Designed miniproteins, single chains, continued (4). Designs and how they scored, part 51

Each design is a single chain, and the fold is of that chain. pLDDT is the mean over its residues in the fold that is shown.

## One batch from the design tools (miniprotein)

Design m13746
Fold by ESMFold2-Fast:
Structure m13746 (fold): chain A 55 residues (1-55)
Amino acid sequence: SAAEEVARLVEEVVGGDAEAIAALLRQDPRLGLSLALREVPEEHRAEVARLGARL
């Protein structure tokens, strides 16, 4: 569920590669989380980190 919450947030706030990052989160949550943290805007990074702590 945490991976799905991060994937949903990425789909909402990341442009371009959002679908690829969301798909990676569903297949490999730890690797996908690392990429999501690099791609999300700074203001959303703390939320992604908090959700990722539950992976």
Scores: mean pLDDT 80

Design m13747
Fold by ESMFold2-Fast:
Structure m13747 (fold): chain A 70 residues (1-70)
Amino acid sequence: MAPAVEEVKRLLELHKAGISDKEFALGIRGVQNVYLPLMSPEEFVAQLERQGLKLSEEERKLIIDALESK
């Protein structure tokens, strides 16, 4: 599995385990900056899905909200 997909899966599991929304958002932005830079939130999610990540609608929204947070 691609490194970006593996890191996002790990962050989603950590979010379910109780890390803060702020820590989750920092993690997602880190993945974007390292592996998929300069993408919009929608482009980032589409690229993860193209790389083989299967997301629920709830997980997709969670990632988009994280990338839109400053």
Scores: mean pLDDT 81

Design m13748
Fold by ESMFold2-Fast:
Structure m13748 (fold): chain A 92 residues (1-92)
Amino acid sequence: IDKLYESLSKKEQDEIREKLTKYGEKLNEAFDNKDEETFEKILKEMGANEEMIERIKELLEKLKKNVDSDLILELLGLLMLSIAGLPEELLK
């Protein structure tokens, strides 16, 4: 995630930060409340495609059963890619 963020231009980093500020509170609230429907709706508003949303939902289901740092990092990576309007394939 840090490597992905550092690879972006300052303008792209600023745009991601602005979008995270705007949507971050809503995403955190939906996640804490286990409100998958609201979480999915916010992701769509952020520009996430259906494939990214489906992958994020799969990661959330895995996290409900076992909290794994790798799963958390993958989830955050997908959220950042969604905010930046970048394809999932860039997540490594």
Scores: mean pLDDT 64

Design m13749
Fold by ESMFold2-Fast:
Structure m13749 (fold): chain A 76 residues (1-76)
Amino acid sequence: MDEVKQAVEALRQLGKKMGQRMTEVIGPEVGKEVEQKMMQAADLVGKDLEEGLKKGGEIMDEAMKRIEKALKEKAS
């Protein structure tokens, strides 16, 4: 139980750091979207580990696609 709480908190902290980094590199809109998606994934994992990993993984994939799109737009 404590390990799951630590993992969820670590994911939330990672989401905040990723959001901040994306804000610095790409912009605040992308940074906020990435942070929100990471926070949602962490909350889902905290509620139900199996379903949370599945749904959280889908949300994280969407966040990665958003980052890739923004990076391609900057590379043009």
Scores: mean pLDDT 76

Design m13750
Fold by ESMFold2-Fast:
Structure m13750 (fold): chain A 119 residues (1-119)
Amino acid sequence: SHMEKKKKEVQKALEELKKNIEEIKKYGSEFVEAVEKGDIEKAKEYIKKIAELARKSAEVAKKLGDEETAKELEEAAKELEEAAKDEEKLPEKAGRAASRTLGNLNALEGKALEKLEEL
């Protein structure tokens, strides 16, 4: 049935979001450790990985019909990429953009869970 197909698509999206959230949390912790050690090149690598996960999550948001969250995640990815170019303000700019990415993902996961319960 169309409803069963939609349910499977939402379940797959939830699995992808949960994985992306876990990976962003891991890279966020590794970013903080790299900054504390003064390893700016490693910090930039982790921020680029978070930006990639934000872009992948924007595609998941689009599949779920959430164009607003998709746009927010694409903007957050751009801010992360721009932060990676600014060594002086990297901790402040990247930390804020990563936190915003995670907040949008947690909100999207909640919306997907609600949608799944309605199916």
Scores: mean pLDDT 87

Design m13751
Fold by ESMFold2-Fast:
Order: sequence, then C-alpha cells, then structure tokens
Structure m13751 (fold): chain A 98 residues (1-98)
Amino acid sequence: MTKEEVKELLRQIFDEIDALHEKRPLSLDEIAQLLLQQAEKHKDNPLVSEILTLLAKILQGDLSEVEKLFDLHEKLNGKIPEAVRKESIEELKKSLEE
C-alpha cells in the first residue's frame, strides 16, 4: 500500500465515524472503540492499524502515546518542526481535558 493509499484509507475510516457521529453524538469512548474495531479489521496494514490504535488510546486519556502518533504522522506527511509538535501536543491535551 502506498503512502497516499494509507492516507485515503484513514480518511474513509474517519468519514465513516463522522457520519455515525452526525446521526447521534458519540462519546470519546465510543469513538475509541470504533477506532479499535477498524484497527483489528486492518491488522494486515501495520501503519494503519498502529495509527488507529494510538488515536483510540489518546481518546481514552493515554496522552503518553501522543509523541508516537506524531512520529507516525511524520512517516506519512514529512517532518514536523519541534516547536509546532510541542504546541500541537499542548493544544490536544487541553481539548481532551474539556
């Protein structure tokens, strides 16, 4: 699977979750469970499965995995400057605490 095919697959999974959320607001735990189900379904695609599993853990409150998620993002999109990574992590933490 190419880098672009991985991005497209992740987009499709996120769009399906968004469509479910539009029908009925989903809790963070419900979204995390859907991400874990998709990770298991796509276990033959390690990069996709790992990204989905890390996102689910973050939504369940495990912010220790955020740095690993940024490392995987860099594998798909190129390197993120350290200052931008630090700011994004702090913003994500604040959003999840609300």
Scores: mean pLDDT 72

Design m13752
Fold by ESMFold2-Fast:
Structure m13752 (fold): chain A 115 residues (1-115)
Amino acid sequence: MEETVKKLIEAIENNDVETAVELASELAEKIKETEDAGERLKILEPLYEYVEKTGNKKMRRIFNLLMSIVFDLIEDEEKKQGVLSTLSPEEQAIIEKALKTGEYEEAIRKLLNAP
């Protein structure tokens, strides 16, 4: 998991969209496979730290998608809406569709290619 996060950061910094889509999708699936809510949040800690230190918009969008998946899985509608309400209407629509369909790869690609 730590290695996947490091490779994702590198892919984002190098504008390697296809590698970033693959690695972020792997993180989304790992979050779904993880039964403990606390362990899901620990997967996201390194991404949160990177976003806080760098302000990288692409990584912030991926982080928001992954956090929305976590809160959707634990049925915490208030926290899920808290994340979604900070997003643009376009980003919110992309994430909401991904949560309904499970099609994370398409959502990640759209978020990474947003201006």
Scores: mean pLDDT 82

Design m13753
Fold by ESMFold2-Fast:
Structure m13753 (fold): chain A 71 residues (1-71)
Amino acid sequence: SSLEQRLDELYQQGLKAIREEDYDRVQEVLQQIRQLYQNTSDPDLRRRIQITLYSLEGAAEIKRAVDKMLS
């Protein structure tokens, strides 16, 4: 579905932003994923969006914490 493709695009954009330490961009991507969750009624897709959101949030927090420790 087009929503699944959009979620995959946002996931890839989020991963790229984390790699580049562009945390403002990470927050923009996370907000767009949260909007997809709020605008979706399909429970299977909502679960996939939630897992993707938690995965990106966790990765960003770990990367930020590691970068702070190494600086």
Scores: mean pLDDT 85

Design m13754
Fold by ESMFold2-Fast:
Structure m13754 (fold): chain A 93 residues (1-93)
Amino acid sequence: GALEVGERVLEAFRRGAEEAGGPEAAEEVERRYGAVLYTSAALRTIGEEIDLILAGESPEEAREKAAARTEEELVPEAYRRGAELARRLVEEA
């Protein structure tokens, strides 16, 4: 569901940040952006679920498809963005 997508997106974000800038940079990036990223990913998943229900899919199918689609799209983006933000923090230090 939406919460699980939020968790997986946040985990990818942390992993990207840690690999690019180390654990201290990853902690700072998560502190600044983690809550917003988690919330945004969960809300986007809910929006996709609503759109699929309105298009005629069952609530069960809509939930599963929305979660799979948003996870596939957002997890790679979160990893990349976490890395970019961590590199920026290291360069500013």
Scores: mean pLDDT 88

Design m13755
Fold by ESMFold2-Fast:
Structure m13755 (fold): chain A 100 residues (1-100)
Amino acid sequence: SEEALRAGKGVINGLKYFLDLLKKENAPEEVINEVEKLLKEAEEAVRNRDIEKLKEVLKRAIEFADKVIADPSASSLIKGAAKLLRHEAEEALELLEKLE
């Protein structure tokens, strides 16, 4: 579905902006590496038109964002960015599930 692929591209852009912010804020390398991994897997899923893999990546992005939001060592700025990522991934996942 072209609509599903557009949603996936939107989340890829969101992940890229989140990654840039994490690097600018000198976030822990573990956090940066996990976002880079999610971005790579999302890009691969969109390239392969693999909607089921894209949903899996979105669910993992939500779980990752929840961990960052719950982390007492994370800055308010990083937590805010994680909340934005969670919202974007949740909206994309809901759209993909609706298109089934």
Scores: mean pLDDT 83

Design m13756
Fold by ESMFold2-Fast:
Structure m13756 (fold): chain A 95 residues (1-95)
Amino acid sequence: MEEKITEEANAAIAEQLAAEGKEMKRPVTAEELTDMLLDYLEQSKPKITTEEQEKLYEALKKALEEAKAEPSAGAALKYILEKTEPVVKELQAKL
């Protein structure tokens, strides 16, 4: 459902890691994961022009802030996805 956001973030991370030869270790901390996603989200803010995009941005930002308190990166990611799923579904329904 969030393939555009997660795929772009994953592609950017993969390219950066490939260029620098760095490895991403598992498990990753919730704070580390949320910080990476927050940075990507902030870079996208100037491109937000529709109310739907703004709703998704606010939902993601709020989910990321709350996910920092999760006990693991996996739990944080699940929390973010669950909180943003309703907004993503509405956006996709509009096509």
Scores: mean pLDDT 66

Design m13757
Fold by ESMFold2-Fast:
Structure m13757 (fold): chain A 64 residues (1-64)
Amino acid sequence: MDDQAREDAQRVLEHGRELADRHPDARDEILAAAREIAAAIRRDPSNTLEQGLGALDALAEGLS
């Protein structure tokens, strides 16, 4: 059901905000990626929260 995808998308957005606060030089890139991942989860529930969070963490580490 769509409720889980909505909650997972919101968790990705919150995680992106926390990463952006820790990596201010990469803030815009992290926030943009978080929005795209959250949108993907809402459109297709086969996109998992774990994959989305992992992708954001990898992006933040690569931009650091």
Scores: mean pLDDT 79

Design m13758
Fold by ESMFold2-Fast:
Structure m13758 (fold): chain A 109 residues (1-109)
Amino acid sequence: SSLKAAELRNQAIDLLSQAVAQLKEAVELAKKYPQIYQDAKAALAIAEEALRAARVGNLGGAASLARIAADLVTELSKKAPPQLQKILDEAKSLLDKAYSLAQQALELE
């Protein structure tokens, strides 16, 4: 049980790290679009908070923050140009998977 929870937590951390990397790229590309840039920065900040929570073992916090970041990315993707939309869709997929894994890890503790 504890070994499976640790495995799922490590997988959630890896996915959150990847989501943060994707959102950092999205923020750099969004600099050309002031309306999108602020929202992209907000999504990145929340994803970074989710990663910090997961790393200290706060799985409930990590799951909640990953979901909030995914929701923000979903809304941002609707108004983003096509190049940025692909990166945001990938980030959302990673955040959704991290949310699921963090919840599963929490349920096994």
Scores: mean pLDDT 90

Design m13759
Fold by ESMFold2-Fast:
Structure m13759 (fold): chain A 98 residues (1-98)
Amino acid sequence: REEELKAREEYRKWLEEQGKKMHDTADAAGKAAYDEALKTHSPEEARVAGAQAHRDAVTKAAEEGIKEASKLPYAEEIKREFENTVGGAAQAAADIAA
């Protein structure tokens, strides 16, 4: 039972690292698009292109991250335990409040 709490903490740290990688990847994609656009467009247009590439990269990374997480047993276990913990805590609080 305590192993599930440790798994949740490890998964939380893993999610934090995944978030950092996602932002780093999006920043790199935005900068690359900005530099590429600067070759043929104005700096203002390049800034817009960079922002669009950054947003698209974040969206794609988030979608891929969710898809990859769903392949991990930890993700399903964490989701199930989250529902059990929230439901149990809510019911216990209601019983105490009654």
Scores: mean pLDDT 64

Design m13760
Fold by ESMFold2-Fast:
Structure m13760 (fold): chain A 62 residues (1-62)
Amino acid sequence: SSEVEEIEREYDEEVRKLTAKMKEDAEALKNASNEEKLKLTKRTLREMADIIDEYLERLREA
């Protein structure tokens, strides 16, 4: 359906934005400790999981 196609496009856009932010944050922490880098990774994965949960719910309603 057109609704599913729109949801898929919006999901792809959100993933692109998060990926770009992740690259920026990683570059800012290039010389940081491994602990700080892992904390950033954990935070980014949590944000990604939240986005996935949102779009799974939207797809169920479509």
Scores: mean pLDDT 85

Design m13761
Fold by ESMFold2-Fast:
Structure m13761 (fold): chain A 71 residues (1-71)
Amino acid sequence: SDEEIYKEFVDFVEETLREMEAGADPAELQARFDKKAEEYLKKVKNPEIQEKIKRLREAVQAYFDRLAARR
């Protein structure tokens, strides 16, 4: 279901943030995240869930930008 796909995306976001905290390369991690986020958006048919994924993607992108500014 679209709800299950959203849950998988949330789990992937959590994994991505843990890897950032562990010192993974931000550029490589961001590129991998962007690719996966596009894949999840293409799988979802429900527009409300598509909007949730898009907004979460934007929040994670803002987090990457803030970390890059500090490092």
Scores: mean pLDDT 80

Design m13762
Fold by ESMFold2-Fast:
Structure m13762 (fold): chain A 94 residues (1-94)
Amino acid sequence: KSKEEKLLEKADELFLLIYLLIEEEQSDPQKVAALHAELSAAAKEVERAIKEGDLEKALKILEDTVNRIKQTLSDSSRARVDKALEEVRKVHEE
């Protein structure tokens, strides 16, 4: 697999993890919908940046979005997200 394909795969895994954690931890359907919309928009921006070959921009969008949404999650879920984000960073550093 190319570096771009690996980065996209790991980013998609991270976004899916956060999507599921939001559903598990947020009780307000309006807040869930808003966070899912933000996550979906960021996922499209990340995919676009990867397809354009701008991997640094993709990582920055991913990190900024993840760090914002992560603040709405429990400490245990934040630890899981941080671990998944480290895997994305390792692919980028290859």
Scores: mean pLDDT 84

Design m13763
Fold by ESMFold2-Fast:
Structure m13763 (fold): chain A 83 residues (1-83)
Amino acid sequence: SEEEKRRRGHEVARRFYEEMKRLLAEAAKASPEEQKKLFERAIEVGVEAQREMMRLEGKPQEEIEEEAEALREEAERIFAELA
């Protein structure tokens, strides 16, 4: 089951990096207005990946929700500073 968890974790990481690669390619062609939307999508992709990793670790739902919200708020704060 540890191997199964590792394989699933690698799958989450692969999907995350594939989506980030797509977003970076779009950002290179995007207007500033479009880049803001891509940054918002990047935050969602990161938070979702972290939620999946926490589920694989067997974290309780409340802990997953609290951590995901904290990560979202931190990421939004960082991107707001780019405005």
Scores: mean pLDDT 83

Design m13764
Fold by ESMFold2-Fast:
Formats: structure tokens, C-alpha cells, sequence
Structure m13764 (fold): chain A 91 residues (1-91)
């Protein structure tokens, strides 16, 4: 599940960054690939665990790769990541 979680997170981050940059075509293409992976993950018997892992990876990559985050947005995302990591430990 980890490989699919990481791949999904990478596609989702790139799609979001493309959308924020105004590249609607690239954002749409990457989002479609992420949606295809999300369907594959949803079919797994441990889908919840894989999706929680993907969410943690998404937040990590988005924090690392987005240079335009305000201090307030960065703090919010860092709090969300800590909560997601804590929830994953309970699974």
C-alpha cells in the first residue's frame, strides 16, 4: 500500500501546484491520474490505512514544494499533518 500512497500523494501535490500556477490543463491531467489511483486504493482491503498514509505524504510534500505558502497557511498545514500522523498511529 505504501507505494500507491506515495504515488497518489505526489500526483495530488503536483496537480494542486499546477492549479495554483494557473496551468489548468496540467492540473486536470494530474488530477485524473490521482483519481485513477484513488479508485485502486479504495478497492484495497486496507484502503483506510493507505489513504491516511497518502494524506500524511500529501501534507509533507505540499509543505516542502509550495514556496508561496503564507506563515498562517504553513502553520495550519503543519497542524493538520500532526493530527493525521496521530490518527495513523491509532490504526
Amino acid sequence: GEEKAREFAELAVEARLAAEAGDEEKARELAAKAEALAREIAALPNAEEVLQLAYVYFLELYLERNPDLSPEEREKLERMKKIAEEKRKEL
Scores: mean pLDDT 82

Design m13765
Fold by ESMFold2-Fast:
Structure m13765 (fold): chain A 120 residues (1-120)
Amino acid sequence: MRTLRVGVFYLDDRLEPYAEYAAETLRRLARERGLPFDLDVDVIKVDSYKEIGRLQGQYDATIVVDEGDDVAYVHESDVIGPGISGGTIMVGDVKNPNLKMMERQVDLFLRTLEDWLRKK
């Protein structure tokens, strides 16, 4: 069975518990789905999106956990780098986080990752 390395990145200390929630949700949903691969998930604080660009080559897929009230839940690119499957998981307001929205975004990311692997 193939092991995929997934990096979960966050830029603000306020987002650390939500990055951990996204990582645990990712591991849980992957187990519940019986995916044909294992996940090795790292949670990483970074100082900038440029740092993510340097680190992303260590991972098969990347997630950025960020705060936002925007209707666009996929920002700039759903691929942070060429050839890497990536996504942004929006917390909403860190004072009143939408955990069900985060879980739906993680689920969508896993479906996208599974589809990407089926085509290779």
Scores: mean pLDDT 71

Design m13766
Fold by ESMFold2-Fast:
Structure m13766 (fold): chain A 80 residues (1-80)
Amino acid sequence: SPLEEVAEELRRLAERTTDPFTRRLLETAIGLLEDIIRNKSDAEDLRAVADKLRTLRAGTTDPEAREALDRAIAVVEELA
């Protein structure tokens, strides 16, 4: 699924990042996506997660993290 694909992309990025702040931010994003995957989410829940992902994106200057988070936001918004 697109959610599982984006979650896996974020996991791979987190594994190769050396900056602990960026890694923690990516781990937070992964947790949000895994919660959607494990639990039934309505459109309001999905919109709330997309907003949280946008906040995480604003908290990083890492271009790879920003790009991966943009993909995550797009996938979550498409499901909402």
Scores: mean pLDDT 86

Design m13767
Fold by ESMFold2-Fast:
Structure m13767 (fold): chain A 70 residues (1-70)
Amino acid sequence: TEIYRQQAQQYQRRLEADPDDVEALYNLGLSYYKAGNYDEARVLFREVVRRYPDTPYAEEARKKLEELDS
């Protein structure tokens, strides 16, 4: 849990420097997902799909959203 919180903080810092870093946005969502923070993960995965729909990250984010909504 603590390691995923630290990873989330690092990806958050990347997004502060580059708001268009889709890798950081997806991995921030994945960090929350692995930490069990599913509501925060859902928000971030939806943001990836909304802003970057034609990327492999959006495809993975859609799969995670399907898992969370099941």
Scores: mean pLDDT 83

Design m13768
Fold by ESMFold2-Fast:
Order: structure tokens, then C-alpha cells, then sequence
Structure m13768 (fold): chain A 88 residues (1-88)
């Protein structure tokens, strides 16, 4: 419905703002912080993925979701590589 579509658009706008912040975190030193929980880093990447999906960048969205999974598996180097690939 038009009401549901307006609610969706408002949610997507909020996610885009969060996705940009998560992108900056993912591209920066946050990944290298040993005291930051991997799940928090993974959630930041998932927020970035939703932001890219809204932009129509399905490739970047997929790569950020894979980076989140790599972090949950303790594979920091792979997560970093996937994040760099997403930003091409």
C-alpha cells in the first residue's frame, strides 16, 4: 500500500545513513581493533550491505554480506579483502 511504501522509504533512508557510516568503519581501522567484538564489526558490514542494495549495487551488497560472514568465522584478512573489492 502507499502507507507501507512510505514507511519502507523512511526505513531505507535511515539505513542509507547508517550504511555510509558502516562503510567508513569497514574501510578504516575498526577492523583491526582487537577489543571490538567481531559481531559488532559484522553488523556494521551488514548495514553497509543494505545501504548498497538500496542503491542498486547488488555486487557491493553481496561482498559486504560475505565480509560479515568472514568476520563471524574469524577470517579478518578475507573480510578486509572482500571490503576492498566492494569499494571498486
Amino acid sequence: SPEDERARQATLAQVRSSGIAALLIGHGSLLDLPNMPEEDKAMAYEIAAVGYEIEGDDKAADLFRKAAQALREGRYDLAKQLTEEALK
Scores: mean pLDDT 69

Design m13769
Fold by ESMFold2-Fast:
Structure m13769 (fold): chain A 94 residues (1-94)
Amino acid sequence: MTPEEIAARRALARALVAARPSSGRPLTPDERELVDLLAGVAQLDPAERAALLAARLSGRQIIDIGIALAEAFGDEELVELFRALGKYAYQRRV
């Protein structure tokens, strides 16, 4: 991945996070795992990851961001992964 591609992924991830309303609740362990996965995919630094956690997005919102990011970069395998994780997160929702 080029430095420009990494910068584009990080910029898109930040924009998608900023566009989403907070869930208004603490994150579950499953949602924190989704944050870690998204941070790795988007090549986020520790400060950007901390901002993602502070946004308190639901598992559904994190999955939607992951799918949008993967589709923007043509990563069909990653789209399928986020869709599978979304099914698990929705089933575990309390």
Scores: mean pLDDT 74

Design m13770
Fold by ESMFold2-Fast:
Order: structure tokens, then sequence, then C-alpha cells
Structure m13770 (fold): chain A 79 residues (1-79)
């Protein structure tokens, strides 16, 4: 859990680092959303936040997408 949090905290930063490669960001978020939806243990609130993060990334708002993804990981760890 704590070591997973440390690894997951790198994902929001990777989104910001790869803002110049929007295709990579969108692909990564889409894959993560699909995996999260396939795991029945993922909280619905977290899935909603990941969907919103993907929507913002598709609109080019990677900073907001990164923020929402961080919130989703927090919800997954708190539930």
Amino acid sequence: MKEELEKQSSMPQKILENKDNPETVILSLSAFLAASKSDPRTPEEAIKLIEEALDYAEKGDFEKASELLSEAYKKMLES
C-alpha cells in the first residue's frame, strides 16, 4: 500500500513530464481506466475520477488530469 502509493505518485508527474506527447498521456490513462474498471475492488469514486482525468487530458489540460488522477489514487487507498 505505502510502496504502491510511492509508485503511483510518479504517474501524475509523468503526465506533466509528457505533456508534449499527449498521445502517450491519453493512451496511459485509457489503459489505466480499463484496468481499474476490470478490477471489482476499485471504488466507483476512483473510477469516476480517472474518467474525469482522461476527459481533461483529451482536452489538453494535463495539469488538471494529473490532479484528478492523484485524487483517484487517494480514494483507492482510503477505501
Scores: mean pLDDT 73

Design m13771
Fold by ESMFold2-Fast:
Structure m13771 (fold): chain A 90 residues (1-90)
Amino acid sequence: MAEQMKKNLEKIKAMPEEELKKKLLEANPELSEELVEKLLPLYLKLQEAIAEGDAEAAEEAAREIGELLNLSEEETEEFVRAARELAEKA
């Protein structure tokens, strides 16, 4: 869940769109194709924010991903924190 998503952030930040979509489907086979279509642009926004060192944008994208995946408040905040930390390192 959120722990796995945090570990995946380091791998995802430099991943091409096509590879990212494939990994997202493999990691979450229970997700509908419609939900994956909504998640993909948010993951791309997250990648861009991390690459640019935009902590606010990274936090926003991570929070939206957490909401779409119906993560708990705790899991969403942990994911948001991980995304912020990665953006701050860029």
Scores: mean pLDDT 74

Design m13772
Fold by ESMFold2-Fast:
Structure m13772 (fold): chain A 61 residues (1-61)
Amino acid sequence: STEEALARVRELLARIEASTDPVEQAKLWIEIRQLRDASDPETRAALDAVTAEFIRRLFAS
């Protein structure tokens, strides 16, 4: 479901933020990509929105 996919992507994003290892971060981004690619268009749009918000927040001053 979309809710399950959103919960999973939020968990993966939190792990990326907590990690100091670039290799681990890269693997986690690959997992997010795989989750996105396995999702229907509506779920994919929701995942993209959450990921975009995370990136925007990460680079906000």
Scores: mean pLDDT 84

Design m13773
Fold by ESMFold2-Fast:
Structure m13773 (fold): chain A 105 residues (1-105)
Amino acid sequence: MEKELEEYLKKFEEEAIKLLKEEQKGIYPEIDEEKLEKLTKYIIDYIKENRKSLSWEEIIALIYKELKEKGVEDVEIIRAIYKALIELDGNAAELFDKLLNKLEE
């Protein structure tokens, strides 16, 4: 993986852990449900198109980079990715959990 993509993946993982810690404290961000659904569909389509040629880690890093460049907030990106993984495959959701656990270990 290119160094730039590794930095985006690390930033994504750090923001995801931060969001999970805030939710455990009962702090829930306001999310536009319609916007979340549109982002989730976009991410699902992106994963389906790219999973033949890119690793899972590269796909996450690229999605995070693109959406950040478009001014999408971290909470919206993280929620949409998690929702997309649940919708695509339970194994994909477990891969997300494994990435988060690896950063905490």
Scores: mean pLDDT 74

Design m13774
Fold by ESMFold2-Fast:
Structure m13774 (fold): chain A 80 residues (1-80)
Amino acid sequence: SYAAKLDALRAELEALDLPEESPETRELVIEMLDLQIAYLRANNADPAVIAILEETRRLLEEGASLREVEARFRELADAL
């Protein structure tokens, strides 16, 4: 299930002793976003919520820091 995959990825992220950004952390975050987007699409979630996650993923692909992406995600989510 998507939930089980997300839980597994979260466990991997938590197991990383990384207070700082790393390539491994970025890859895990992108994978989690891909799974969340797929889950939301499969469950006919609000298109506005899906758009926020897609924008967050795009920023990561364009090289934005995890901190910048987190700040932008919060800004977009608060606007809902």
Scores: mean pLDDT 73

Design m13775
Fold by ESMFold2-Fast:
Structure m13775 (fold): chain A 70 residues (1-70)
Amino acid sequence: SDLVLQLMQAIQAQDEDALQEIMAHHDSNTLVNASLEVLRILKKGDDEFLNSLRDAKPEAILQFLLSTVR
């Protein structure tokens, strides 16, 4: 999806301002689902780990994603 692509680009660029703008324009559930899809595409966790993040706040998932590319 376009959102997944936007999140991947912002995370790879380590652009926290772009991430905040994306978060401002989408609901929490949409952001969580897109962030988990980015994690799956980038192979940053197994299915058990990704399932554990379903109830997390999108900000926490995105901060984790940023930490994995730094």
Scores: mean pLDDT 77

Design m13776
Fold by ESMFold2-Fast:
Structure m13776 (fold): chain A 78 residues (1-78)
Amino acid sequence: MEKQRELAELSREFVKNYDKLPEELKKLIDEITRLAFRLIDAGKYEEADQFLLEAYRAGVENDLEKAKEILERAKKML
């Protein structure tokens, strides 16, 4: 329940600031989001929620290096 609430809050904050984010960061978060949906298709719902939460957090914090690290971990999960 706490994770779903945090995901919803971070998702809303991310959307509000999306147009202000650097293009490289937008592309990284979009790629992480696509990989998270592949995890959902594989039945890995908790892992998908975790990567989405971390990705939106990196977006809100404008943390490009964190986004790159999250993407590499997500790729290894598939």
Scores: mean pLDDT 80

Design m13777
Fold by ESMFold2-Fast:
Structure m13777 (fold): chain A 70 residues (1-70)
Amino acid sequence: MTLDFVIKSEADLKAFEEQVKKILADPRVTPKSKKDLEKALEIAKEWMARQKAQGRLDAVLSLTFYVEEK
């Protein structure tokens, strides 16, 4: 399954984090996909922290990744 996320606010980041947590709890998802998702979440959090530090309100992060199921 291919997942696309557009993060333009802290609310979008929270929604992405909640979606990642749901996928991490799914036993059908491979350990590799779970690790890739955790890394993507870390990157998104670091990106948001940098945008906040720079006072940017209109910055957008687009993330696309493939989730492999058993």
Scores: mean pLDDT 76

Design m13778
Fold by ESMFold2-Fast:
Structure m13778 (fold): chain A 87 residues (1-87)
Amino acid sequence: MERVREVGRRKGEELYEIIRERTGDRFDNPDMRLHSKEEAAEYGVETALGIHRGDGLEPVTEWEKLYEKEIVEAGRRVREEVERELA
């Protein structure tokens, strides 16, 4: 279990950097601080736990609502990476 959480956290942090690089401050708003690197790490952990359990679904987050396509695309890549590392 610890390895699953570690992989998720690391991949979530990678997701944050991808989103930051691609969007910059374009989607800046009052809630941006709630969608930080730490939140992305938590998203990664939940995604990894979901894959480990075999439910095959990523949790819906407020991040997806704010960044839409960019988050969804990056989230798919993170999920693929987690699946690869946990296989």
Scores: mean pLDDT 59

Design m13779
Fold by ESMFold2-Fast:
Structure m13779 (fold): chain A 56 residues (1-56)
Amino acid sequence: SAGAAATGRTAYGEAKKAAGEEGGRLAGQWSSDGYAANDAVAASRGGREALRKGGG
C-alpha cells in the first residue's frame, strides 16, 4: 500500500486546500480572531528565529 499512501497524500493536500477556505470562514464565526492571531504570532516567532539564525 505504499503506492496508495503516496496517492492519498496528493488527495489530502487538495482536500486541505479546499477545506482551508471554507474552514477559515466557519472558524471566523466562533473564535478565528483568537486562533488566527495565535497562528500569526507563532508564524512571526518562527520568522524572527529564522532571521536571527540566518542573519549570521
Scores: mean pLDDT 53

